# Ledger of designs, part 43: designed miniproteins, single chains, continued (4)

Each design is a single chain, and the fold is of that chain. pLDDT is the mean over its residues in the fold that is shown.

## One batch from the design tools (miniprotein)

Design m13460
Fold by ESMFold2-Fast:
Structure m13460 (fold): chain A 113 residues (1-113)
Amino acid sequence: MTLEEIEDKVLNMDPDKATLDEVLELARKIIELAKKMNVPEEFLKTLERLYDALKRAAETLNDKDIDEVYRLISELEKLRDKAEANGDYETERLLDIALRVAAHGLRLIRKKR
């Protein structure tokens, strides 16, 4: 799946029909694409940590795991800003899409509680 295909799926995601499994699959595809794009290790590591935290929060639905997702989203926002500052607009776009996927995941997790 290309970045454009992932972005299209995220932007056209129906909030009433989207599933956690769909969100987690998109997050996994973003990590695969980040590896292919040779994204800096710091960015890749944070993406992988966010995926693991989101998956954990989806399984447990507890406040501690949800708080960890919010913490990692904040870290990823700082990395997105760093990519923009460095003129790496392709990485910035990837991270922006990842943040949107995480936001959909959090919305679905909170709706399930």
Scores: mean pLDDT 85

Design m13461
Fold by ESMFold2-Fast:
Structure m13461 (fold): chain A 94 residues (1-94)
Amino acid sequence: MELEKKVQEARELLLELLKPSLIHNAGLTDEEAERVIDRLLDLFVEENKEKASKMTPEELVVEFVRWLLENFPELGKVKSAEEIDKLLEEYKKK
C-alpha cells in the first residue's frame, strides 16, 4: 500500500511534466500520453521495486526520468503511439 501510494503521487507529477511533451512532440492524444506514462512507470517499478520502495515520490520521479533517458532515448523522436508500443516490446525482450 505505501509503495502504491508513492507510485500514484509520482504518476501525478510525471503526467504534469511529460504529458505535454508527448502530446506536442509525438502527436499523442491526452489519453494515449497518459497510457504511455502508465506503462513506462509500471515497467520501471516492476524492474526497480526494492529501490522504489525506499524512495520519496520526488526521488521516484527523478530516478524514473533518468531511467527513461537511459533506456528510451528514442522516445523524444517518436511520432505515434504505435512507435512507442514497439519500443516497449523491444525493451521487454532484453
Scores: mean pLDDT 77

Design m13462
Fold by ESMFold2-Fast:
Structure m13462 (fold): chain A 95 residues (1-95)
Amino acid sequence: DVLSQGFDDLIALAEKAGRADLAALIARNKKLIEEVLKQAKELGNLEALKLVQQAIDLLFQARDHLVAGDFAAAEADVRQADELLKQAEELVQKS
C-alpha cells in the first residue's frame, strides 16, 4: 500500500530527527486513517471521508516540513491531522 509505506517513511523520518513523540503521533494517525477510512467507505459517510482526506494532506505537508527541518510546522500539521481524524471517527461511530 503506497499510503501505508508513505506513513511508515514519515514515522522513520520523525524518529531519525529525534522526535519519538511526533513519530508516535504519526503512527496513531496512520492507524486512525486505516480504521476510519474503511468505516466511512462502508457507511458512505462523505463528511468523514473529506476529513480523512484533509488529514492525509496535512501528514504529507508535515513530511515536507520535517525534510526541511521545520519541526514546529511539522508538529502543528500532525496535531491538526489528529484532531480531524478524531472528528471523522466520531462521525462514523454515530452512524
Scores: mean pLDDT 85

Design m13463
Fold by ESMFold2-Fast:
Structure m13463 (fold): chain A 85 residues (1-85)
Amino acid sequence: SPQAAPEVVELHREGVRAVEAGDRETARELARRLLELGAYISALGIALAIEDEELVERALKGLKESGKGYEFAEEQVKKWKEMRK
C-alpha cells in the first residue's frame, strides 16, 4: 500500500515535524509530495493541521477516486470546517 512505503512514512514524519515547528511552507510541500505518491490519508492529516483547504480538497478527491476511506475522511473534514467557523 502507498501508505506503508518507507518513503511515505519518512515524508509523513518530516511533515509532522514541520507542523510542530510551525513551518507551514515545508509542511505544505511535504503534503504535496505525499499526494503525488498516493498517500492521501497522510497528506490529509498534514493539510488539516496547517489549515490548507486546497490540499484538504485534493486529498479528499484522491481518496474518492481511489475508493478508499472517502466517506470517513469527508466527515472529518466537515467537522474541521465547522470548528474553524
Scores: mean pLDDT 80

Design m13464
Fold by ESMFold2-Fast:
Structure m13464 (fold): chain A 78 residues (1-78)
Amino acid sequence: AKEEALELAREAVDIVLAEKSFEGQIVGSLLAAFYVIASHTEDEEEILEILKKMYELAEKNGFKEAAELLKKAIETLE
């Protein structure tokens, strides 16, 4: 569950960074920072909270494909 959720989150980060726009680089960099923290956390509740913050960030900035992957990652841990 944890490994699958983190893989989905990584795919979401990669999609946003691949946009090659200024906004994509900024949002993607923030998502990457959250991902790094989540990948070093052993507590599934903390990982889930980080994934929810990543989802909110992707959704609010219109990165729909990344948001869908993050939603699947959240569902994998719930």
Scores: mean pLDDT 84

Design m13465
Fold by ESMFold2-Fast:
Structure m13465 (fold): chain A 67 residues (1-67)
Amino acid sequence: DRERTLAEIAGEATAILREKGHLADATDEEIDAAIKQAAAKLGVTLDPAEVAEVKARIRETSAREAK
């Protein structure tokens, strides 16, 4: 289930950003680094479109928690 895999990567990357205290104000570079770390931790290789989708999920979560 690819959607589940992308959701798991987004969740792990979000947790990494939250631990660093950057979730609410994360830069694109910080999100990219978190996605790379999460993908490596979960043993998953993402194509560019999947990276973009995971970024969108993280940005949406960040915006929701910044309210």
Scores: mean pLDDT 77

Design m13466
Fold by ESMFold2-Fast:
Structure m13466 (fold): chain A 94 residues (1-94)
Amino acid sequence: SADERLRRQARAALEIAERLLREAERTGDMSKLDDAAKALALALQLLYELTGDPRFRELLDELSRVMRDPSASREEKLAKLREVLAEARRALEE
């Protein structure tokens, strides 16, 4: 079904985000951090399409704001990515 497809796509995007985040943490590569944020943003968009829950739009806005903030440290960006990823993962654990 369409819902099953959206759930599979959201899970795949989260798995990619988790892998890229771990790689960014190990290497210090900011491009991997940006790629992790893009994968996570896709997962949040898909979760919003699936559920209609405005919380996923709020999480997407928070993530985008921190990632685009030139004053935010790498550590602050990592912390926000971990926080948002944990929330998205919880939404898929039914």
Scores: mean pLDDT 86

Design m13467
Fold by ESMFold2-Fast:
Structure m13467 (fold): chain A 65 residues (1-65)
Amino acid sequence: SERSAILSQVKELLKAGDYKGAKELVEKYGLSAEDLEHIARVLENQGELEAAKFARKLAKEVKKK
């Protein structure tokens, strides 16, 4: 599905350190805070602590809108 593909792409961009690209996709496709919290949990389980931290930051920004 489109949503599944976008979630996967956001995760890969965060892992690659492309935080601006990840943020652009989140804003363009209206990803939920729950989606971003899920991505953060997956990244934490993979040892990608910095990427996970940014995913949680994006989740917080989305939740405030």
Scores: mean pLDDT 84

Design m13468
Fold by ESMFold2-Fast:
Structure m13468 (fold): chain A 65 residues (1-65)
Amino acid sequence: DVSRQTAIDILLISGETAGVKVEVREVDGERLIRLTARTDAQLEEARNIKRSLEELGERVEIVEE
């Protein structure tokens, strides 16, 4: 019932609120979402967001700083 794009936007905002750096890129015509985490808590949040985004059909990578 919630549009796919609205669900994605909510997840990205949630990540940014948790201090995860969110970057949306296009690679070979496909959208790639990069999540950068600096703390163990941010890394766990990034992993949770990645799983939810991948269930919505998004390609996601996590970078640990």
Scores: mean pLDDT 83

Design m13469
Fold by ESMFold2-Fast:
Structure m13469 (fold): chain A 88 residues (1-88)
Amino acid sequence: PRPPTPEELERIRALLPVLFQEFADALLKAGVITEEEAEKIKAVDLEGVEVLERVVQALLDKLNASQEERDIAAALIEFLRRLIEELA
C-alpha cells in the first residue's frame, strides 16, 4: 500500500538477509526445497524471489490449497519482490 520510508528501507537492508536465510532454512527443513534452491533464496535477489515463488506455487498446487492460503502466499511474494527492487 504505502511506500517504505528511508528509515524502514535501512532496517529492511539489515533484516532482509536474515529473513531470507530463515525462510530458506525453514523450507529446506520442511523438505519442500533443495539445497540449491535454498542457496538461491539466500542470495537475496530477484532470482531468489522467483525461485521462492515457483516453490510456493508448486507446493500450494500439490496441497490443493485454499484461496486464503494462495492469497497470503501471493501477498508475501509480491512484498518480497518490491523490497528487493527498492534495495537494488
Scores: mean pLDDT 76

Design m13470
Fold by ESMFold2-Fast:
Structure m13470 (fold): chain A 60 residues (1-60)
Amino acid sequence: EPTPEQRRALFAAIASGEAARDPRAVAEEVGLSVGTVRAYVRDLSRLKGVMEELRKLGLE
């Protein structure tokens, strides 16, 4: 189970796109497995997709 500190670091990497671009490097830096990083990227990417559909304005 990720610690609160690991979750914050992971969320920052996901927000910057780094976790999607290089999940292995992020996993090593945060101290989580690559599978855990990929699972969070997948789930948050789905949420972002829904948010974009609702707002129609995510990119600018």
Scores: mean pLDDT 70

Design m13471
Fold by ESMFold2-Fast:
Structure m13471 (fold): chain A 87 residues (1-87)
Amino acid sequence: PLSPEEQLQLQLELERSRARRLGLSEEMTELLVKAIEALFNGDAETALEYIEKLEELLREEESKFSEEDLQRARNTIRTLREKALEV
């Protein structure tokens, strides 16, 4: 079995790859990764702060996305917010 630290690192690498496929900028990708890391550590407050920044940046850069990719990005952020609220 993977250690918690190894599991986190693999998850963060996977999430960076997913974010790139969705067309997220490096800044948006780092906010997403930081939110996931905070959730892994049980820090829902910090995760929600990063999610809010990510939502705001996505809104500002909305024109850079196709409608389909924008919807996928919004769904990803919504799922992450729901997880933060359950912590």
Scores: mean pLDDT 81

Design m13472
Fold by ESMFold2-Fast:
Structure m13472 (fold): chain A 82 residues (1-82)
Amino acid sequence: SALEEAEAAALAGVEEFIARHGEERAREVVKEMLRHWIETTEDEELKERLQEILERLEAGELSPLEAVRRLLELLREDYERK
């Protein structure tokens, strides 16, 4: 599907960014992306789950790639919810 292709492209882009700029810079970019999503969503459950990903990324419990993968999974679940 177009969504699965977009997810694969996004993950490949994150891997390329890490290879070129390093993991610490990727972490800061992903944190800003997560903060933007938290600020713009009106869904309190989605906000809570995004905040958990952000906190775990800030604590070093998630790599930037793992955080983006979890974000994409969460967004897919949200799109598939009725």
Scores: mean pLDDT 81

Design m13473
Fold by ESMFold2-Fast:
Structure m13473 (fold): chain A 88 residues (1-88)
Amino acid sequence: SGDDILNGGIESIDTVAETSKSESGIAEVAVSAADTAIQAGLSGLLTPEQLRRLAEHIREVAATLKDPEARERMLEAADRLLELADQL
């Protein structure tokens, strides 16, 4: 279900953030989760509100990062989710 996709993305991001992986590694997982959510949204499996929820979570995690490149990648992923949500 769409909730499984959303919760899976959030859990993956939280898990890598908690395991002290490199901040670039956290960004890669967040980008992957966003790409999965975008495909699910285009397929009608996620609502605009679910896309916005994932984007908000990605932005919150990005705010905790010190690496500006990792933050930028995560913010770009969140922006893509928000742009799709506005188009649905």
Scores: mean pLDDT 85

Design m13474
Fold by ESMFold2-Fast:
Parts: sequence; C-alpha cells; structure tokens
Structure m13474 (fold): chain A 90 residues (1-90)
Amino acid sequence: IEELLEKVRELAKQLPEDVATVFERMIEAAEYAYKEKDKEKTKEIIEQLREELKKMREYAKENLSPEQQKIMEEALKLLEEIIEKIEKKS
C-alpha cells in the first residue's frame, strides 16, 4: 500500500493547504492501521477513516472548484482502495 499512499500524497499537494493537511492525517492513520496487529483497534481506525471520507466528499462539493473536486475524488478513491486492503489483511 506504500505506492498507493504516495499517490494520495501527490494528489493532496494539488489541493488547498487545509485539505492537504486532512489527507496527510488520513494517510498517517491508514499507515498505522496497516501495521497494527490488534484487530479491534484496526477496525476503529478504518471506521474513522470511512467517516472522514464521507465528510471530505461533502466538503469538496460545497467548497472546491470542479478541477479540485476531480483531484479530491481520485485521492479519496485511492484511500478507499487502501482501506479495503487493510480490512482484507485483518
């Protein structure tokens, strides 16, 4: 998932600074969840990430340009793929 996380970082750099900061936090959480061996804790992090994905989609529709919305959706799609890989590992 390291390559996918790096792609999310590259996309986030094209977004406003406040949005990029949220993505960096989500990337850190995903990395932590991937390395976490406690199934219960991993599940909690995954649920938090899914909630954040939903909030970010709503934010993008209201606050970002169409071009930024496209970049956001690409980054969110990659994060969903990462979450699926973490969940399947557990």
Scores: mean pLDDT 80

Design m13475
Fold by ESMFold2-Fast:
Structure m13475 (fold): chain A 96 residues (1-96)
Amino acid sequence: MEEILKEIEELAERAKRAIREGDVETALEQLDRIHELALELFKLNASKEDFDFVIRKLEEIRRVAREQGLEEVALEAEINIGLVRIMLGVLNIINK
């Protein structure tokens, strides 16, 4: 879990740098990798706190993308936030 969360943090920092540089392709690649790691957290039955961490990192990416006018990146981050919230909701139902 901790190694996955650390990788997500590093990917989020790379995404924010790419956004500030106007590199849409690199930013989207980091978001795709964050999504893959969120699916790994889901398979590992990660905690609400772990998913809240991922959501916060995605919200930071969305904010920076909106500030830079990169609407495609902001939309992709918003979609990923929604997917992570669905994952958390499913785990809450399964785990009661």
Scores: mean pLDDT 88

Design m13476
Fold by ESMFold2-Fast:
Structure m13476 (fold): chain A 67 residues (1-67)
Amino acid sequence: MDEVKSLIEFVLSNDPSVSPELLERLFKAFSTEELLNLTEEQLLKIPGVDRETARRILESIELVKSS
C-alpha cells in the first residue's frame, strides 16, 4: 500500500498543475484505495481542483493502476 501511495505522489508531483498543497489535500480527503477509484465529480469537490487538473489526476491514477 505504501508503494502505491508513493507512486501516486511521484506521478502527481511531476505534474506542474498539481501543487504540494493539493497533493496534501488529496491524501487527507481520500485513502490510497479511494484515490485509485476516484471520479471527476469527487475531484472537483477538492479546493483548488478545476476540470483540467481533475482530468490530469485521473490520467495519472490510470497510469499507476496499469503498472
Scores: mean pLDDT 78

Design m13477
Fold by ESMFold2-Fast:
Structure m13477 (fold): chain A 62 residues (1-62)
Amino acid sequence: RPLTPAEEAAHARGEAQMARLKPVIDEAEKLDLDNGTIGRAIRAALEAGDVQVGLDEIRKAA
């Protein structure tokens, strides 16, 4: 089923957000952190609009 322009835009935003969060996710997986810590780091990065904030939270929890 072809996506509507609105659905395509939403999907593109989701993909871009996942790409932005990938460094935080990769670092968390490398350090084998618990899901609660990973969730907090991702939320911090999203709220700040800065991936580095998420990475800093991961490193503090390590």
Scores: mean pLDDT 74

Design m13478
Fold by ESMFold2-Fast:
Structure m13478 (fold): chain A 80 residues (1-80)
Amino acid sequence: SSEEEYAIKQYESGKEYIKEKAEELLKTEKDPEKRKKIEEFEKELIEVIDYAIENKLSLEETKKKVFELLEKFEEELEKL
């Protein structure tokens, strides 16, 4: 459907955005533990989006999971 095609396009754009943001963070971060955390969260976010594509999840369902992971990322990064 056109809605499914739109969602897939948004998901692919989201994956590229995640990769670009992780690369930006890694360019300035020198702490190996923080670098590892950034790489781990990049992988987790991409896996969530890949799962959404494979299972045809709505953008709203995926957005909720992405927000939960971003909150976890910020909390864990602040503790390093």
Scores: mean pLDDT 83

Design m13479
Fold by ESMFold2-Fast:
Structure m13479 (fold): chain A 67 residues (1-67)
Amino acid sequence: GLEEAVKKIEELADAQGKVTVSQAADVISKTLGIPRKKAIEYLKKLADSQGKVTIEQAKLAAILLSG
């Protein structure tokens, strides 16, 4: 569920509390059954210049994509 997805994202986060779009999309896809490509498209819109999103941005993506 969502709690498991958040925990896995937190485990992957760097010292700044960020994960790559690819890492977040992989967790969201595998944990919530959302198509990886759909997760990537959404996360890319939130990503910084390094292709990273915050834990909160990844969590919001998971909630919105699972609704």
Scores: mean pLDDT 82

Design m13480
Fold by ESMFold2-Fast:
Structure m13480 (fold): chain A 90 residues (1-90)
Amino acid sequence: ADAAAIAAEMQKRLDEMLERARRLAEEAEKNPEASHLAEGAKKLAEKIEEAKEKALKIIAEVGAQEGRDLADEVIGLAEGSLERIEEALK
């Protein structure tokens, strides 16, 4: 039902951010001076994956809106972090 649709949309959005973070980590690893950015991008990917698991549990155990709110918050924070890494790599 609606909770399943919210979970699917959340997973898609977070998976897209995971892929973006992983690409930035690979790009940063090509530059020895950017090793700290590669590490940051890898840690960000780990946090996004953990947030995805937590949001899914919240949707199942607490409510779809609460899980969605958590996912939206994480997506917003991750977007800002990804933009900063992209800026620093340029």
Scores: mean pLDDT 80

Design m13481
Fold by ESMFold2-Fast:
Structure m13481 (fold): chain A 100 residues (1-100)
Amino acid sequence: MPSAEELLEELLSTLSDEERKKVKEAVDKTLEEILKYAEENNIKISQEKLDEIKTLSAIAVISALRKDEELYKKAMELIKKVAPEFVPIVEKVVEEFLKK
């Protein structure tokens, strides 16, 4: 299978400019909420871990947009392994993205 980064590039290439903008806004919101939670709970996040969460969150948002339940579950499982404490934040942002 391709790496998460390679998969994200392939997925982004299938999206319109409007869809890419929506994905970026959802991912930016996810990172904002994660950084806020980390600051409030004195959790130190490395840039590498933050970049991994960013990539996986983008895949989760895109899979939700495409109604790809299998890809969404796989992305969320990977986030749970990398950053289990932030899973509720990612789920919240994806839910809010789908309501719009």
Scores: mean pLDDT 80

Design m13482
Fold by ESMFold2-Fast:
Structure m13482 (fold): chain A 61 residues (1-61)
Amino acid sequence: GPAGERGAAGAAAGGSRASGLAAGWGMKQDHDVESAEAIFAGARETGTGEGAAAAGRKASL
């Protein structure tokens, strides 16, 4: 139901971001610094864009 969906949405956003950060750290051992940096930059870019996307979504709502 909607109550469950609200909880899942919040947890998914936080969990995905944390998972991406952990994956970047792990990738450093398997690949190299460049691979880890690319994943880390992608995760941070997503976090930054999320704020802008939220503002745009509010205007559309």
Scores: mean pLDDT 48

Design m13483
Fold by ESMFold2-Fast:
Structure m13483 (fold): chain A 97 residues (1-97)
Amino acid sequence: SEVDALRKVIASGTQQQVLDKAEQILDDIIEKARKAVEEGDIEKAQEYIDLARQVMTLVLQDFATRGPTQALTNRLTGMAIRTIGEIFDIELKIKKK
């Protein structure tokens, strides 16, 4: 799973590699969630949103334990703001049905 792949990078990789992997996973998950909403598959869209939240939680936990540089903290903040915004937009579209 994408979560298992991310956990493996967290265990053995740098914080930069964790962010790079998380951004790839989140981009894919958010695209799949949007497609699921367009197809009317609300259950699948919710599963992808929950997975995106899980990915973000893992990255935040890793960063809380390692003490990141300012540049990496800025990247994490940007990723979090973008992902939260995307999730909120998708949830609003779900609620309008």
Scores: mean pLDDT 83

Design m13484
Fold by ESMFold2-Fast:
Structure m13484 (fold): chain A 72 residues (1-72)
Amino acid sequence: MNQMMIDSFNGSRRMSSTVPNTDISRRTINGMNDIIDSINNNSSQNTINQQVDDNYSDIDDSVRQGMDYRMS
């Protein structure tokens, strides 16, 4: 139910102001959107990871990194 509404909204968002009616144009825009989403996600995740890594040094992360280093 919720996903149906989101899917409908995403459909409209995919087709911006140009309203292209060709598959080729749609594929190009879709590819560009994927790149933009990747960049946006990477930028956001970079900031979050910086905070998490600095604030939460997971004990298993630090321990396993040390163990991996010694095992090597």
Scores: mean pLDDT 50

Design m13485
Fold by ESMFold2-Fast:
Structure m13485 (fold): chain A 72 residues (1-72)
Amino acid sequence: LEERSRESAEANAKDIIDYGKKVSYEKGIREAEAMIALARKEAAESPEARPANEAVIEVFRRAKEELEKMKA
């Protein structure tokens, strides 16, 4: 479950990074933040899903950091 969630999140994160590079770093960062917020909400509402959502949060946090470094 955690591994599958991580793989799916990594594919989506790559798309967000590419979107940020081609369109707008700011928009890419906001997309990553939205995904982090959603995963945090799900983790808070469902303790069973917390490990999977924590893995998803980590993936999108790394994508956000990459975009912020490229923006700077």
Scores: mean pLDDT 80

Design m13486
Fold by ESMFold2-Fast:
Structure m13486 (fold): chain A 71 residues (1-71)
Amino acid sequence: MMTSEQVLEKFVKEIERIGKEFGVPKEVTEQWIEQAKLLFDDKESRGEYVSEEEVERLLSRLRQWAEERRA
């Protein structure tokens, strides 16, 4: 099974991929990555973990945002 650290690493890589694919500004993708790290840190501080399903829901919203703004 993936560790929380591996799930976060996958999430960050997917955010960067979306940013490159859809031409999202670096400032925006950096904000998304920072928010992802804060989410994982917050969950870990409570003895919880971010599920792969939760990550997929977040990525789906980010992809939709990026696609709608694609030139």
Scores: mean pLDDT 78

Design m13487
Fold by ESMFold2-Fast:
Structure m13487 (fold): chain A 72 residues (1-72)
Amino acid sequence: PKEKIEKGKKLLKEAEELAKDENADPEEVIKLADEGEKLILEPLLSTANPDLKLIEEVRKKREEIIERVKKK
């Protein structure tokens, strides 16, 4: 479970960095953000008492990344 969360965090950071790149493909950035969110949320949502604050933070970060690439 920790490995998936760490990988998901890495993908979200990569998506955030790519969102700042003028030459980045918006579809690729969105795909990375979606994959990163999924890797983090899957283990959290399978827990009986999920960390709702962490879930909201991850969702908000994905939305911020998507908004940034759409603004291009």
Scores: mean pLDDT 77

Design m13488
Fold by ESMFold2-Fast:
Order: structure tokens, then sequence, then C-alpha cells
Structure m13488 (fold): chain A 72 residues (1-72)
């Protein structure tokens, strides 16, 4: 099945003390042409919460573009 819709949820940011980085998790729901859906989480990391959130948003945008390129 081909992806036909991508919906973004609320970003959650946490600090990874072992790596000294902030981790942002962006939930994403993908709907496919057969009516099925899949939920996943894209992750962004950065030295600040802002950079981690921006990285997660960029990862979500990259996922959306890759899914659109896979669609006919």
Amino acid sequence: PLPVAVEEGEIRVSYDEERGLYVAEQPVRITYSDGSSQETVVVGEGPTPEEARDAAREAAERLRRALEESAA
C-alpha cells in the first residue's frame, strides 16, 4: 500500500544524561491507500531542547517527503 496521509502529534523532549543530549520524540501517524494506518515516532537529538525539537521536525518532514516520493 502507498502512504496517502501523514499526521504529526505533540513533540516530547527529554534529556539523555549519559550522552549529554536532548532527545525529542515526534509521534507520526501514517495512513495508507488500503485504509490501514501505522503509528511511529521520529527522533531528533541536539545539545539544546530547541535543536532537538528542530531535528525531530526535520526528521518528520524528511519522512513525509520520502513517503510522498514512494507514492505513484
Scores: mean pLDDT 79

Design m13489
Fold by ESMFold2-Fast:
Structure m13489 (fold): chain A 98 residues (1-98)
Amino acid sequence: SKLEEALKLIEEALQAAKAGDYDSALHNLFKAASLYTPETLEQVKELARALLPLAETVGSPEAVALLEKALASEDFDEALLNFQLGYQTIVDKLLSLK
């Protein structure tokens, strides 16, 4: 249920970003990160898939590339690192758009 709640918060962040509400997008991303930490490769990839449309919406090709690396990885630690870097790149981009 916490994973499903985190995925819902990421979807809400995407909708906020599409509306140009970058404060709400950031708030929902921070709530998602505080609510859930992935413990398996499958969980990392599910979160990375959810973040990919947000990375595209904010116009961050660097974040897209990092999330795609997470999705292509067969190693948990490598996937998690690329996912975390992709997440931080999205946050940095959203902060620059305020």
Scores: mean pLDDT 89

Design m13490
Fold by ESMFold2-Fast:
Structure m13490 (fold): chain A 97 residues (1-97)
Amino acid sequence: SEEELKRFYMLLAVRTTLNHLIEQAKAAGDEKMVEVFEEILRLFEEGIRAGKPVEQIIADIRALVEKHLPELSPEQRALLERTVENIEETLRFIEKS
């Protein structure tokens, strides 16, 4: 179906972006950002598999991010905020298409 195809594109786009960021964080020795990006990816994939609404998946990701923010440097926070905004924009764009 068109809805299943959109969910597949969401999964592919977010997985590709987060896997790239995880590999960059690993190369930099940034174990904390590896952990955070892996948790976001897992939560996102579980939400897609469970058929959760996009806005609920976004809310769940935001809640996870807020939990980690106090432990992060300003540079890590900025990267994480840009990443989450990019995910939100990507998901909403695909949903509207």
Scores: mean pLDDT 89

Design m13491
Fold by ESMFold2-Fast:
Structure m13491 (fold): chain A 72 residues (1-72)
Amino acid sequence: SAAGEAAVAAARAHLAEAERALAQGDFDTAIKHLEEAGRYAVLAANLGELEGAREVGRRAHDLKVRHGLPPL
């Protein structure tokens, strides 16, 4: 759906912001963007965008593991 695709796009944008914040050592900002990416991924999954939601979830998990952050 268009709404589901928009949710995936929003989640990806938040992942990009989280990655930028992590590169700058701004862990508080990165955590907030990772939380938002997770919320949009859940919304996308509920709207039927399962592949996009899984991609976002995997990328968020990888960033958390790489930087020693707790899971959402």
Scores: mean pLDDT 86

Design m13492
Fold by ESMFold2-Fast:
Structure m13492 (fold): chain A 60 residues (1-60)
Amino acid sequence: GELDELKAEGERLLEEARRVLPRAVADAAEQEWRHVLENEPTVEALRRMIENLRRALALY
């Protein structure tokens, strides 16, 4: 479903972030992603996290 597709895209973007972004930024993004998945795993929250990751990656 859409939620599983968003989870897969987020994990893909986090792998990319770990290769491209500064370690502290990538670590913070991963911690926030895991927090969302554990506490508020909604389509809206996952889409926001994905958008934020894409914006960060576009700067590098």
Scores: mean pLDDT 85

Design m13493
Fold by ESMFold2-Fast:
Parts: sequence; C-alpha cells; structure tokens
Structure m13493 (fold): chain A 71 residues (1-71)
Amino acid sequence: MKERLYLEAEVALHIMAGTIAKKQGDLKAAIEHYQKAIDTLEQLEKLFGATPDVRELKEKLKEEIKKLKEE
C-alpha cells in the first residue's frame, strides 16, 4: 500500500530533519519536525492500528521535544 509507505517515509524524514536541526542549534525547527513525526505516527495508528513499536517511538519523540523546550 503506497499510503502506508508514504507515511512511514514521512516519519523517517521528519526524525532525520529534526535531528539535523538540533545539531545546528535550531531548536524550534527540531521541535516542529519531531512534532510532525508524532502527528504522522498518529495517522499510521488510525489507519493501520496501534503497535508497541509506534507507541514507543511516539514517547521517545515526546521526550526529545520536552528536553529541547527545557534548553
């Protein structure tokens, strides 16, 4: 299914972009990209069901956003 692959690619892209932004000191861009990754993971859960791996990844991204907001 192209839609599933597209959403999985969007998650990976936003995680990579957020990590790059964090390394460059652009904390706002890093937060925005991690949030978009979370939003896309929530779409994956709605369309294909919630899995432990997706839930764990969402929690890790939420923790990263929290850390960035406290810098």
Scores: mean pLDDT 82

Design m13494
Fold by ESMFold2-Fast:
Structure m13494 (fold): chain A 99 residues (1-99)
Amino acid sequence: MKEKLKLLAEILGSLLIDYVRENEDEETAREKTAEIVKKLRKIHDPNTSEEEIRKIVNELAKELGITEDEVEQLLAADSPLEMTRLAVEIIKKREEEKK
């Protein structure tokens, strides 16, 4: 489970960086990207617990409009590619609903 949480955090962090770079001014995008990178570095610290990684995943998911139930759906994915595809579909659905 800890490995899947790390993978999901990396996927969500990458998607959030892309979203921020497309939707924010250069200064704000730089600041938000730095905070995301800081969170992602923490997941690779051997002293970081599975609970702390789950907290980081939930924080990144919230920024993308992904619910805790949808995080569990993403964690049920059988591959990194499926997890990424599902995350992209959820984000796209939220953007369509936001209009």
Scores: mean pLDDT 81

